# Ledger of designs, part 111: designed miniproteins, single chains, continued (4)

Each design is a single chain, and the fold is of that chain. pLDDT is the mean over its residues in the fold that is shown.

## One batch from the design tools (miniprotein)

Design m15848
Fold by ESMFold2-Fast:
Structure m15848 (fold): chain A 94 residues (1-94)
Amino acid sequence: SKEEQVLKELEELGKKAVEAYEKGDLEKTREYLEKMVELLREAGADRAMKHGLAYMMHTLVGMPAEEIAELLGDKSIPKAFEELEKKKKELELE
């Protein structure tokens, strides 16, 4: 299915993004993450998957939440990041 093809491409791009980041190649890291975002957008991916990928882009390459929101076409991303950070802090207090 088209979904299976998208998942395979996302896994391959994700591995390349991590490898580039570990090598300090932020330009290639951003490029691979942008390709992953485009695949998710074209596939009509679930909002939660978009938020997860956006948060990964923020943590890996330091992209501002607002820039990621524009790239994904989802203005809820900055608020989603605030909620994720709040949940993370609550878990770290356990």
Scores: mean pLDDT 69

Design m15849
Fold by ESMFold2-Fast:
Structure m15849 (fold): chain A 100 residues (1-100)
Amino acid sequence: SKEEHEKIIEEAVERFKKLMLEKGFSEEEANELADYLKLQLEKAIEKLKLTPEELREFAEKVLAKVKEKLEALEKTPTVEEVKEIIDEAMQEEVDEIQEK
């Protein structure tokens, strides 16, 4: 249902915001990045017709890829660089689903 999708997105976005704050981003920057992730997840639901269970798995995998990419960096990225990392992680997960 729409309510189940919204809850899963909210949980993923809150987890991501916490990660951004732990990485040293300001609350304003973390909110901007969280809003960006929410938009990308909403687009993926529409494109891939994800069920709530599929969305939960998708969001977990995207968050794991984002965390891995951030941990591989020697310097704290900019907000724009994190958005590029989100886009890359999202596209990698979309490609994996479409190849099934």
Scores: mean pLDDT 85

Design m15850
Fold by ESMFold2-Fast:
Structure m15850 (fold): chain A 61 residues (1-61)
Amino acid sequence: MLPEGWKKLKDGYYQFEGTTVKISEEELKKIDKNASKGEWFYFLTKEKNPKAAEIAKKVLS
């Protein structure tokens, strides 16, 4: 099962809808089990991705 907002790509990677953030199936499983505000920042920050702010804003509400 996929967490909401994640879409499977042709190559087996997963992308968060409306962003360029791509992760492997292993990383997706970690998010699914322990999804939290901290994990969103962790994954996005390590990529130095400007989309991090957009996703974090939604998750933090």
Scores: mean pLDDT 58

Design m15851
Fold by ESMFold2-Fast:
Order: sequence, then structure tokens, then C-alpha cells
Structure m15851 (fold): chain A 87 residues (1-87)
Amino acid sequence: SELEELLVEVVRILGELRGMSEEEIERQVKGVREIYASLKDAPTVLRQFAEELFDGAIAAAEARGDEEAVRRVEELRRKILELIDQM
């Protein structure tokens, strides 16, 4: 689903900002796909999960002074929350 792929994109950005290996990032991606599958019938809980993910990604980007990463995560946050609100 579009929502699942956007959540995966945030996780990839967060992993790159944290200096994770490709193998570590793919493990995180698998985890997010499993979380999404478990929470697809619980949009309020999925929203809480997404907000925590955004907070982590923004904090990591700000710690690095990566303004482009901040902007990208904020764009993804808007799209993801819009899709969750339509569930």
C-alpha cells in the first residue's frame, strides 16, 4: 500500500541518518512492514507509531544539521497522516 511504502521511506531515511548498514536498514524495514500489517485495523495506534517514527527522524536530521532531510521527513509526515486520517 502507499501508506506502507511511505512509512518504509521514513525508516530508510532514519537508518541512513543514524549511519546504519544496508543489512540493519532492511531489518528495520521488515519490522515496519510487520507493524503496519498488525496495525492496519487500528488507525489511532498506527498514528502514534508514525508520530514516534517522525520524532526520531526529525531529531536525527536536526542533530546532523541536515535541513534537506528535515524537509523530506516533514513532507512524508504530512502525506502519511493524511492517508491515516482517510482510513
Scores: mean pLDDT 86

Design m15852
Fold by ESMFold2-Fast:
Structure m15852 (fold): chain A 96 residues (1-96)
Amino acid sequence: SEEEKARQQRELELLKLMNEFESKYNDKIKAEEDDEEMRRIKRLAFNSALVKLVAKAVREGKSIEEIRELINAELDSEVKKIEEELLRKQEEKAKG
């Protein structure tokens, strides 16, 4: 149906947007981070943050353009929060 085509097109646009941000972030990590474990943690934090922000924006009925603006505004702070949480959990496992 036309509704199914519109939904599929929106899903493709969302995947393209997410892939664009992920590709840029992976290039940045590879250039700026020499530690493989830190690259893993940063990639996990980035992917978690991106999925969380996109899911929230989709639930709020935001357009692709509004989702891009939200990612540009909030991604770095959300990545930092998740990175700090992952590092804390790793430290707790080392002590317990």
Scores: mean pLDDT 83

Design m15853
Fold by ESMFold2-Fast:
Structure m15853 (fold): chain A 99 residues (1-99)
Amino acid sequence: AEELRKKIKSSSPSERVRAVIEAVNLPDKEQALEILEEALKDSDPEVRRYAVLGLADLAQSGDEEIRQRALEMLRKAATDPDPLVRAYAEAAIRWVESR
């Protein structure tokens, strides 16, 4: 958790992507959501795309409260300025809502 919060602020986009991937596997899903919410605001669209994928995974594996919060974050990502981030978010929303 603390180490991942440091990694998500790394000057390296690849380290921030790794932090996003690791955050999805945190036992505390609320901490995972906080890290992914921060990653959605990242300057690099690649980091934001991985955050979208992480939110989809949390929505599947979490309880109803985690699922609904992840869906809200995905809906915000569907308005992202990057067209690939929007496409990933729209696909993630459809995938989560079909469950």
Scores: mean pLDDT 82

Design m15854
Fold by ESMFold2-Fast:
Structure m15854 (fold): chain A 70 residues (1-70)
Amino acid sequence: LLERLRERFGEATVRLAETLLSQPPEQQQATLELLREEIEFLKEKIKEKPDPILQEQLELLELLIEVLEA
């Protein structure tokens, strides 16, 4: 998962994910809830106006959630 994150979004994003993974479980859960809310928001925006940049952001957040849940 981290390798896919690096490959698609770069080293800075991997470092962010590693930082989030180092947080206490309660903080990780709060972060996951915020990421899920952002995903819902992005999905609505993409349906209203398809945008490759928003699609890329959606894919990034979905992969971040997958990393944090693993």
Scores: mean pLDDT 79

Design m15855
Fold by ESMFold2-Fast:
Structure m15855 (fold): chain A 82 residues (1-82)
Amino acid sequence: VEEQIARTLAELQRRATPEQFERAAQLVRDTFGGSNPYFAERAVEIARELQRGADPRELVRRDPFASAVVAGALQGVLLLSE
């Protein structure tokens, strides 16, 4: 599971634009910010570190659940983007 999340994040790190990372971070805040603001900010920080070139494997080791949520949010944004 962690290996699959890390591979997905690595692919997204190469393909996603800065605007798509920003939209994914906003999607995470809109989804979790009201019910769990601490988790929302953890996931947003994972997305920012990924965008800045952080190693996806290290992000997954640090926070596998937040990393999985970021992968899903970013995949959704890319799927719906032109």
Scores: mean pLDDT 82

Design m15856
Fold by ESMFold2-Fast:
Structure m15856 (fold): chain A 79 residues (1-79)
Amino acid sequence: MAEVNPEIVRFFSLAMEAYEMLLAGEDEKTVAIRLAKELGYPLEDLSVEEILEKYPDVRIALGFARALVEVERWAEERR
């Protein structure tokens, strides 16, 4: 079988961490800052919007996590 790219594995790990934090009620700003720091990115007093624009890995991982949270909320609302 084709070897899974290590960057993809790391991305899924970050997305799952973000998903768990969002489910726990953490603010998206706090989650974005934590992911950026874990990736070693300099923040330089950037806003959350600027962090997400400058660091696509953080933006994509948070976006994926947010989509998973929305699916979970949708399912709970329809119970």
Scores: mean pLDDT 76

Design m15857
Fold by ESMFold2-Fast:
Structure m15857 (fold): chain A 63 residues (1-63)
Amino acid sequence: SEEEAKKKAIELVRKSSFDSLLEAVLFAHELIDELLKNASLLQKFEASLELLDIVYEKIEAKE
């Protein structure tokens, strides 16, 4: 369940567009709060780190 929620969050970040790093980070945080609301704080933190890697990848590719 948590792994499926994390995968869904990753896909949502990948297909979304952002104008800034801050916007992307806030969106990722919002996804964690919505999709992983029943997860432990540690699980939310670990998922956040994975989503941040995807965010950095997208921002680096964006001109």
Scores: mean pLDDT 77

Design m15858
Fold by ESMFold2-Fast:
Parts: C-alpha cells; sequence; structure tokens
Structure m15858 (fold): chain A 91 residues (1-91)
C-alpha cells in the first residue's frame, strides 16, 4: 500500500494580469509517485505525474475576475490530499 500523499503548502500569486502565465507551486510532505492536479473554480485545468516533493503547474487566465485555486495529489492506490483554496485576482 502506497503512503497517502500530503499537500503541505500551495504557493499562488495573489494577483495576475489578464493573459499572464500564473505558476502554482505545490509542496508535498515527501517525494512519491503522485498525480498532481490543478483546479480553478473546482475544475481540473492541468495535471502532472511527479516523483518530486515540489511540483509547479501553470495556467493562463484570459478574463479578469476572482478565481479559487486548489491542488489535489492522488497516488496510484487512489488516496488523495487536497489543499485549501487560495484566491487569485486577475485584472
Amino acid sequence: MEPAPRVTSVTVPTSAAVGETVNVTATLERPQDVLVLLQVDGRIVAGEWSTSSTVTLSVTLTEAGTYSISVTAVNRDGSTSSSSPQTLTVS
């Protein structure tokens, strides 16, 4: 049985310009084979398999607004860990 992943922190900018590429960095408790999913307003917009304790995902938002950003990690056994949502303002 794979250890359950644990998302310990997520770094997202508080603001971005329309059309700017936003980098979201998730930190995991330990390096392990996990699928890391980036969610914007509860929708999966990016994902990457990683064996690192740090994963950076990118998204470009083309409309001004306030967005809820969260990250979920899932291991091969289907155990998940999700971050608390953080707010990104695009203007």
Scores: mean pLDDT 83

Design m15859
Fold by ESMFold2-Fast:
Parts: C-alpha cells; sequence; structure tokens
Structure m15859 (fold): chain A 62 residues (1-62)
C-alpha cells in the first residue's frame, strides 16, 4: 500500500515538473493563450488528483 502511494506521488511530482517546464517554454515564446490554458489544466489536474487521493485513502482504510 505505502509503496504504491509513494510511487503515485513521485509520478505526480514528475508530471507537475514537466508541465511547469512546458508553461515556461510557451511563456518565453510569447504564446499567452497557451500559457493560460496550461495553467488552467494544471489547476484542474490537481483538483482531480486530490479527489482521487481521497478516494484511495478511503479504500485503504477499509
Amino acid sequence: MSTLISMLLSALSQVAKTVKEAIDIEREAGDKGTVELLEEALAKGYKTVGEALEYADKILSS
């Protein structure tokens, strides 16, 4: 159980880093529309991931 959670958190951290790097690249390129969409997608992703983690915790405590 703990190992799977650690792996999931590590993967999420790596994805967040990659998305942030993509946002920085698009920002430097001057594509403000793409930067805004990526920032919204990241925020929405964090919300969805938070809900998934709460559900996982509920199953693990069963």
Scores: mean pLDDT 63

Design m15860
Fold by ESMFold2-Fast:
Structure m15860 (fold): chain A 99 residues (1-99)
Amino acid sequence: MKEAEELKKRLEETVRRAEEAIRAGDLEEARRLGEEAARLAYELAKLDNSPEVVAFITAQVLRLIGTALDAEDPEAAELAREIAKRVAKAAKEGLEEAE
């Protein structure tokens, strides 16, 4: 569906921007982008509960975990983990509403 494809694109772009903000030390921007990513993951999962979408969202969560593992700043690492957890939780909530 075109709507699901647009949400996938927006989620991937938002996660990439959050990763860049974390690496740049812009934790306020990273937190804002994390909230946006969580909302997008919720809407995507609610709209399309397919294994493909679940795998896609899981890949975005793993990217954020990777960013946390590579972060030298403990605050940046913790924020990356927080964003990953929020995205995963939002997706789970969206999947539960789709059922």
Scores: mean pLDDT 86

Design m15861
Fold by ESMFold2-Fast:
Structure m15861 (fold): chain A 81 residues (1-81)
Amino acid sequence: SPELEAEIERLKKAYENAKKLIDMVQKEITLLEEFAKEYADVNPELAAEIQAEIDRLKKFLDNLQKTYKEIEERIKALEAE
């Protein structure tokens, strides 16, 4: 049905956007880990604040990965009918 095709297209767009966001967050975590190491000696307080942000982003990334898999399974289920 046209309505089903529209829903699949919306989910595919959400899937692509989730992948892009995951890639961006992973890159940000990597950069922050480098900054935390660089600042550990000269500003341990800043390094600790950066580490807290890394921990938060890793939890966010875990939730994004779960959402990404849920969207994938939803698309497969709708395409299989």
Scores: mean pLDDT 88

Design m15862
Fold by ESMFold2-Fast:
Structure m15862 (fold): chain A 73 residues (1-73)
Amino acid sequence: STAAEQAAAERGQAAMDALLTDPEALERLLGVDLRGKSYDEILALLKKALGADDSTPAARDTAERLAKRVSAM
């Protein structure tokens, strides 16, 4: 695995754990404001925060799962 892939996986796991606490924990962990944003805006912020791109499919999958969960709230 690349350093970017490892870092993205670590951030992704921390983000999932934070979301299981509450959405505010996720926002605090990643330094983002997700409230009142569309799915596409949330997804873009989460991809950026997790370092997700086409070379890090696990991080992209995590960002998409988090975005779906947050946007459904």
Scores: mean pLDDT 73

Design m15863
Fold by ESMFold2-Fast:
Structure m15863 (fold): chain A 84 residues (1-84)
Amino acid sequence: MEEVKEKLKEVLEKMLEEQLKRNPDTPEEEVERAKALMEKLAEETARYLVSLTKEELEELLANMDESAELSKYIKPIIEEVLAK
C-alpha cells in the first residue's frame, strides 16, 4: 500500500510541476493547497486501488480514457498493482 501511495504522490507532484512551468505566476498559497490536496488524493486513491480485486482493477484499466492526461499517469500504477 505504502509503495503505491508513494508512486501516486510522485506522479501527482510531477503533474503539478508541469502545470507550474506553464503558469509560473501561480500564487504560493495555491501551490501549497494543491500539494496538500494531491497528497490526500494519493493516499485515498492508493487505499482504493489496493482494496480492488484483480478483475476490478482490469475493468478500471479498460474503462480509463486514454486521451485524458491523468490516465497516462494512473495506468502504469494500476498495471503494477495487477502485477503483484
Scores: mean pLDDT 72

Design m15864
Fold by ESMFold2-Fast:
Structure m15864 (fold): chain A 100 residues (1-100)
Amino acid sequence: MKETIIKILENAIELAKEELERSKNEEIKEKLEELIEKYEEAIKAVKEGDLEKALKLVEEAEELIREIDKLAYELKDTRTIITAGALAAQNHAIRRFIES
């Protein structure tokens, strides 16, 4: 279970880093950097067995993903909207594994 959570978090970090390199919008970049930081801290929390802390970080990440999606929509950036959707799906999977 913990190994599955870590793998999904690592995949989400990779996707966020790819989008960060391609993004031209500074606010989206800042939110992606904060998202990556929260997911890296969530991996540490999972490894330490602090699932309550991991869940809180994943919930904070969900809000950042929502903000990224909203900005992408306002900018009509279809690629970032698709990436935000993929990140949201991964975030939901992580939450379900932590809560089970």
Scores: mean pLDDT 88

Design m15865
Fold by ESMFold2-Fast:
Structure m15865 (fold): chain A 66 residues (1-66)
Amino acid sequence: SEIAEEAKKLLEEYGLDVTEEEALAFARDAKVSSKETIIAGLKKMGLSEEQAEKLAEELRKLAAKV
């Protein structure tokens, strides 16, 4: 799906190697999780606070379209 492809591209831009299915699952999880929880998870995966905040916002915007 277009959303799965977009989610994969977003995650790959931040250095996260994922499948479209994994990326779609991440976007759907972002829809039901708090922004703070998503940011904390991304930081644990090695992203800076700025990168984590930007990616979390983009994932939440994408999730809102689902």
Scores: mean pLDDT 78

Design m15866
Fold by ESMFold2-Fast:
Order: structure tokens, then C-alpha cells, then sequence
Structure m15866 (fold): chain A 71 residues (1-71)
């Protein structure tokens, strides 16, 4: 978690995984909601100036993935 660029890349990869899981649900509303949240997290990650801000975005994406996998 030390390099900002590496952390941001990891978050973007996780966001892509979140979108894929959402699409596998096959529900248009779920897909649209996941894509909207994915867009928001991508913006938040790109605007992050500190490792702590990136860590916060990463935690939110991890929570979304966990919820999608448990439902």
C-alpha cells in the first residue's frame, strides 16, 4: 500500500471485478446501480491525493464486492 499509483491500479482492478460480479446477476437495475457506484469510486480514486484516501475507497469497493457475493 505504499505507492499511490500501484494502490490506485489495484482499486481500479477491484472496481472492474465489482462490475463483472454485478453483470453476472443478470438484473438491469443491479447492473446500473453497480456501474454508477463503480464510476463514483473511480472518480474518488483518481482524485485521491493521499494513501489514506485511497485506502478508504478500497474499503468501500471491498464492502460492495462482499455484499454482491453474499446476495
Amino acid sequence: MKKMAEKRKDILAMISKMIEIGRKKGDKKIIQEVEKRATQYSIDASKSETVDQLEEVKKKVEEEIKKLEEE
Scores: mean pLDDT 79

Design m15867
Fold by ESMFold2-Fast:
Structure m15867 (fold): chain A 113 residues (1-113)
Amino acid sequence: EAREAGRRGAEAVREAARRGDAEGAAEGARELARGAIEGAKGSKTREGAIGASAAGASAAGAEFSASLGDAEGAGRDGEAAAHGAAVTGEAGPEGAEGARRGAEGAEEAAERA
C-alpha cells in the first residue's frame, strides 16, 4: 500500500501544480517528506532512510522552485518526494504509516489552494 500512498501524494502535488499553486505543491512535498522521515525513524531500516533522504532533498527542491514562482518545477520535485515516501513505505508497517500520513498531508495542502 506504499505504492498507493505514493500515487495519492503525487496526485495531490500535481493538482496543486496544475492550478499554478507553487506554494501548495511545495507544502505537499514538505508533508510527504515529513511522513517519510517519521516512517524511517520508526522502521529503522536502510531502505526507510534512503526514501526519507530522497523525499527531504526533493521537498527542499520544491520549496526552491516555489520561491521562483515555478509551479511546474515544484510539482516535479513534489512527485519525487512522493516517490521517496513510497520507498520508505515499503520499509515495514511504520514506514507505510509514515507514507500514508504524508499523502494525507499533501491532499490537505492541495485542498487549501
Scores: mean pLDDT 85

Design m15868
Fold by ESMFold2-Fast:
Structure m15868 (fold): chain A 83 residues (1-83)
Amino acid sequence: EEELRRELLVHRIAASDFENARKTYEQKASILNKLAEEYGKVDPEVAEKYRKLANDYQSLAEKYKQEGEEHRRRAAEVEARLA
């Protein structure tokens, strides 16, 4: 049981870390999309750079979401085995 309790803690910490990373990159992507809109008619080249970076951050957020979900799933499996 002690090994399962440590495994559960590791998955819970990892899930939390990935979820926090996801939220951070989603927020950064949102800010960059707003900057792209503001610069769209003033400096289209800068606007396009912000849009591209926003897309890159959104892709990172999606990867972190999936990794966090996997760790949450593993934590649930370990919890079931501890019951």
Scores: mean pLDDT 87

Design m15869
Fold by ESMFold2-Fast:
Structure m15869 (fold): chain A 99 residues (1-99)
Amino acid sequence: SQLELDIEIGVLEVQLAVAKTVHEKNSDQEIIDKLLAEGADKAIATLERQIALLQKARDKLKAMYEETGDPRLKELAEELDELIAREQAQLAKVKELKA
């Protein structure tokens, strides 16, 4: 239903806003340094898990957009693509530092 879709979009918007706030308040280096405090292997595992979850959410949003045509879903998927790219760059940097 439209109401169920509106609720699901609203929840995802709040979750994305929280993630964006973390990335806006912290540099990539600050995020990497915090992750590296637990060791490089744990940092890699954490980033890979986060990237996988973000990719799953993006794919769900794209599928919902194909079904509904709601432009908010397209916009959220594009914002998740940006966040995924940023975390993939952080992962590459952590892997380089481990090597």
Scores: mean pLDDT 80

Design m15870
Fold by ESMFold2-Fast:
Structure m15870 (fold): chain A 75 residues (1-75)
Amino acid sequence: KEVLSREEVYELFKEMLLKANEDPSKQEEVKKRIVAGTPEEVAEAAAALFENLEKLSDETVDAVIDAISEAKKKL
């Protein structure tokens, strides 16, 4: 955890979001990664979501928002 720079964490989540958008089976992996993340990782996931919103389906966006909300309830 936190071995990656903020930019690397952002790029990781951006890549995961784009892959989950193409393949719904990967949405569960993204959700688990966000829920298990540190507060800093959750913030980078939110930033990646907002900056790439136009490239993502509503289904992918909703799934990620739910995961971020769940992570915040646990923190």
Scores: mean pLDDT 78

Design m15871
Fold by ESMFold2-Fast:
Formats: structure tokens, sequence, C-alpha cells
Structure m15871 (fold): chain A 68 residues (1-68)
């Protein structure tokens, strides 16, 4: 696993934990988000370095929005 791929997976896990702890998100929405994140993790396994960089930026922006 590349260092960049590992960073993306770790960011996806961080975002998942933030969503799971958010009381404003329904259990049904949490389940759908978790499924989407698992799909993105599988995608990251075959993604190019350029695609991984874009995914990293996207997930970092989503995490920042939740924290701010």
Amino acid sequence: MSPLQQEVIELLEEYKELVEKDPSVSEEEKRRIAEGLENLKRYSETASEEELQWLKLLVEQEIKKVKE
C-alpha cells in the first residue's frame, strides 16, 4: 500500500468516526455514509496517484467543514 493510499484510508476512517458521533445524523444516514466510505476505500486500492490526491483533498475539506 502506498503512503498516499494509507493517508486516504485514514482520512476516510476519521470522517466516518466524526459522522458516527454526530447526533444530528440519523442512523439510516450514518449507514448510507458508511457504505459510501467503504466503496471509496475499495476505489482507493486501484486509484492512480493523481486520483488519490484529489480524494485526499476532498475528504480533508469535508472533515474541515465538520470541525468548523
Scores: mean pLDDT 79

Design m15872
Fold by ESMFold2-Fast:
Structure m15872 (fold): chain A 71 residues (1-71)
Amino acid sequence: SSMEERKEKLRERVRALVERYLAEAKGKSFEEQMELRDEMLAEAARLGKELDVPEEVTQEIIREVLSEAQA
């Protein structure tokens, strides 16, 4: 599997995580929203490691997906 294939698979999985996080965070307290966000970020980082994507690249994908979802 190429790096580009792994990055695309990671981006797809991170999009699903972010969508779930945003849906679950709706109507929650600020504290609960922060906890859900931290959990989502930790799962995204774990997926990056499992897919053998460098941490720096994984963090870039997380930022891009979050920016897209909140725009």
Scores: mean pLDDT 86

Design m15873
Fold by ESMFold2-Fast:
Structure m15873 (fold): chain A 67 residues (1-67)
Amino acid sequence: ERERLLREAEEALEAFGRLSSPEQTKQVRDAAKSENAVQDLAEIGSLSNPAAALEISRAALALEKAR
């Protein structure tokens, strides 16, 4: 259901945002909601945490499907 997917996406974004600033979190969130979520997240993840990028990528796909 959309609530479950939304929660999963929020948790992934929160984990990334916690180790980074709100600016970084916003960028990741925007990328996750973007049409090129996978591509944008891969670029951001490459500069930060590769593991986090993978998790966020999953959340982005789930969020899109929940919508």
Scores: mean pLDDT 65

Design m15874
Fold by ESMFold2-Fast:
Order: sequence, then structure tokens, then C-alpha cells
Structure m15874 (fold): chain A 98 residues (1-98)
Amino acid sequence: SAAERERIAELLERASEATRAGDFEAAEEALIEALVLAGADREKVEELIRASKAGKDELALELAEELKEPIRRVEEVLLELRAKKQGKPELAEKILKE
């Protein structure tokens, strides 16, 4: 829904702000919340992050495949947000229509 997309965009902006401030724990939590709102299981997202940090590439790839639809939804919102921040709303419209 539009309200869910707006909330994901808010969480992605919070993650970006936290990253700029060097608060990587807050950035990670905002990204986890965005993925959960996009339909991901929180425990699986947290397991993916732990597997990635531990260099367990095979497990991380399996979890990323299970989470591919929530990841895709968050990526779409991220691309829209980046296009808008660059002052190119026409590019955001194109991403939404394709």
C-alpha cells in the first residue's frame, strides 16, 4: 500500500541519517524494520545479517533467496527516494511505472 511505501521510505531515510552520523547499529535496525514492513520475517533478516558478518556466504545466499521479494520491495523504495533527493522526480516516476 501507499502508506507502507511511505513508512519504508521514512525508515530508509532514518538509516541514511544514522549511517552519516556513524550510528551503524541504528542504521541496521532501521533497515531490519523496513524489510519486516515489506513482508520479511524478522528472525530471518537478523540471521541473514549474522551469516553475512560471519562470512557464511552459502547460508547468507540461501536466506537472501528466501527474502528476495521483501528485498526487492525495499530496493524499489530506495531507488525512488534517491531519485527524488537528486531533484529528478521524472526518474522516480519512471521507476514506479516500469
Scores: mean pLDDT 79

Design m15875
Fold by ESMFold2-Fast:
Structure m15875 (fold): chain A 115 residues (1-115)
Amino acid sequence: SELERFEAAVRQALTRILIWLNVEEVKAKTPEQKKAIRKARDLIAEAFLDVVQEAREKGYSLEEFVELARQRLDEVDKEIEKIIKELTGDSPEGKEIYDNLKRALEEARRLLEEA
């Protein structure tokens, strides 16, 4: 079904983001940077899984599921920016981590739009 295809796209987007976060954690130079990346990972994983669970439990239509996923991606982007800024400051390295995460989130949005 179209709902199953969209759920698969959400799970695939999550997998891609988690791979990017693992790479960024390995590259991170400070304990604070590693902590920021781990917090972002947990936030992203929980948000994506919560979206899938809510859509199933409430019996959302495809349109409602797509809208919920888009809203959650926007909320996650804002929270990640906040976490990285608070833990790494306005450092160039913290900005690079956020820029890389933002690109991964934008690719996730494209995967959801194509589904």
Scores: mean pLDDT 79

Design m15876
Fold by ESMFold2-Fast:
Structure m15876 (fold): chain A 96 residues (1-96)
Amino acid sequence: DEKQKEIDKKVDELLKEARKNVRTPEQRETLELHEKIIEIVDLGDRAKELANEEEQKQITLLAGKAIQALFDGDWEKAEELKEELERLLKELEARK
């Protein structure tokens, strides 16, 4: 999925930026963004392991929307979408 590759690239770029110089408020914000992105990616990956092909597409789109909301500065929307991912993961784990 090309969308996942774009997300991975953005995460790598944020990591490189954060590692160079973590001393400004802007760089602390970048680290916080990075941590939230990793959290969403981890939730999505865990859910995909339990999901069928169609559900994996939905999980990828949901995770992508959450990450996009973070980049757009809409952290409230990102949190809502993350909670949806957590609920979906819980439902998939219960189906195991």
Scores: mean pLDDT 77

Design m15877
Fold by ESMFold2-Fast:
Formats: structure tokens, sequence, C-alpha cells
Structure m15877 (fold): chain A 85 residues (1-85)
């Protein structure tokens, strides 16, 4: 279950990275995992006129993986997936 949260967070980070790199931005990704199974990924994108940080939080919950994407500035986006057995 923890592995599926990490995989979901990594997939979202790769998608966001590809989007920023397509615009010519440089992207750094860092990942941290808590004992609770929560995974936090920071996607730091640096462009010509500034920096944007996107936080991805993924955690296992009763056969599901909950993924929240927080962008600054931006509205939080929440997605849920069924965990594979």
Amino acid sequence: MMEQAAEAARRRAEEIKARYEARGWQVDITMAQAPSGRVVVAVVARGPDGQEVTLIVAEPRGGRIVVETLNDPGEPVREEFEARP
C-alpha cells in the first residue's frame, strides 16, 4: 500500500515536470516518506522570471490512494484512485 502511494506521487510529479520542461523551465524533484505511509513530493520549477513550487501529497486510505496537488499560487487539486491488490 505505501508503495502505491509513492508510485502515484512520482507519476504526478513526472507529469508536472514534463509540463514545466515543455515551457523551458528547469525542474527539481524531492521526495520524502513518513512512517504513516504518507508521501510528499516537492516539484520546484525555475523559469526566467521566477520559481513555482508544487507539493504532491499521497497517502493510502482503506484500499484507495488519495493524491492532493498544491500549487503556489493555485487551487488545490484532489484525486483518488483504487489501490491495486
Scores: mean pLDDT 74

Design m15878
Fold by ESMFold2-Fast:
Structure m15878 (fold): chain A 95 residues (1-95)
Amino acid sequence: SKEQVLQELDRLIDTINQLREENKDDPVMVSFLDDLLGLAQQARQAVEQGDFDTAEKLLGDMLIKIEDGILYYPQHTPTLERLLKELNRVGLAFS
């Protein structure tokens, strides 16, 4: 449902913001998280407007970004896997 999707997106956004603060001294990770935050905020706006097709596309873009992050920053795998699990919860809420 729309309400469940928004709740899971808000949880994901909160987690990204927490991770940004925890990694504030790592400019590469901050840049990665800022990009991911932008996509998550755009997806939330699309859901608010009832544009689920755009929201699903943005979730796909976020999935690719996190998977690339795991490949390029293997030291951050546990953090990125947490983000991946939260993104998957958002995806499941579309069902």
Scores: mean pLDDT 87

Design m15879
Fold by ESMFold2-Fast:
Structure m15879 (fold): chain A 98 residues (1-98)
Amino acid sequence: EEEVRRAGGVAAAEVEALRALGGELTEEGYEAVRERAHELGLEVAKNAEVEEALALVEEALELRRRLLERVAAEYGEEENVAEALARLEALVERLRAL
């Protein structure tokens, strides 16, 4: 339950960071988004409700999936990205079961 609230905070921060990045995806940009989301997530996680946190996690997972697909297309890391995408799909399926 506390882990879910923390995940929701990180998810909210990732959504905001990914929107701010826009359509420009570089290796440096991806790292910067990850770091920024982590910083903001630590702040937001303290006050998130469980239901709100779950919704934010699902939204962030979808945005991460789109980001990873673009990184694979740009940098040719298809094998590593395919594994990451499979894990994200499994997490989304678990969240829907709640």
Scores: mean pLDDT 54

Design m15880
Fold by ESMFold2-Fast:
Structure m15880 (fold): chain A 69 residues (1-69)
Amino acid sequence: TPEQKQILVRAATQLINEGSALGVPESEISLLVQQFADQANGMKFDSLEEYEQGMQELKQQMLEQMRAS
């Protein structure tokens, strides 16, 4: 839905901004953003609230990968 797309775009934008702030190379950020999108596409939720929570949890996992580098 358009609402789900807005939630996904917002989470991905936050991931890009926080990755850039950490000094992660753009190429690595691009790979992690693709990984985020691929995992998000495999996730199923019954409500927008659950979808938003799921996207935030996935974003945090990707940020931990960036911080470990």
Scores: mean pLDDT 76

Design m15881
Fold by ESMFold2-Fast:
Structure m15881 (fold): chain A 68 residues (1-68)
Amino acid sequence: MSIEERLEQLLQEHYDRQQAARDDPEAQRRVMQEYIDRVRQLAAESEDPELRAQLLAMVDHERGLLAR
């Protein structure tokens, strides 16, 4: 499976998890943290340095929003 296919699957799973956790603030925080960790893992597994940089930028953006 390509990194792009894995990213699409991860985004779909994240959406489903967010919907399931929408009424539980603790579950919402866990879902967001797991999403960040999964994107970071995809970046580490990517052989394309440009794609890796893009995925890491997504992680930094999400952490920035969480910290504000």
Scores: mean pLDDT 77

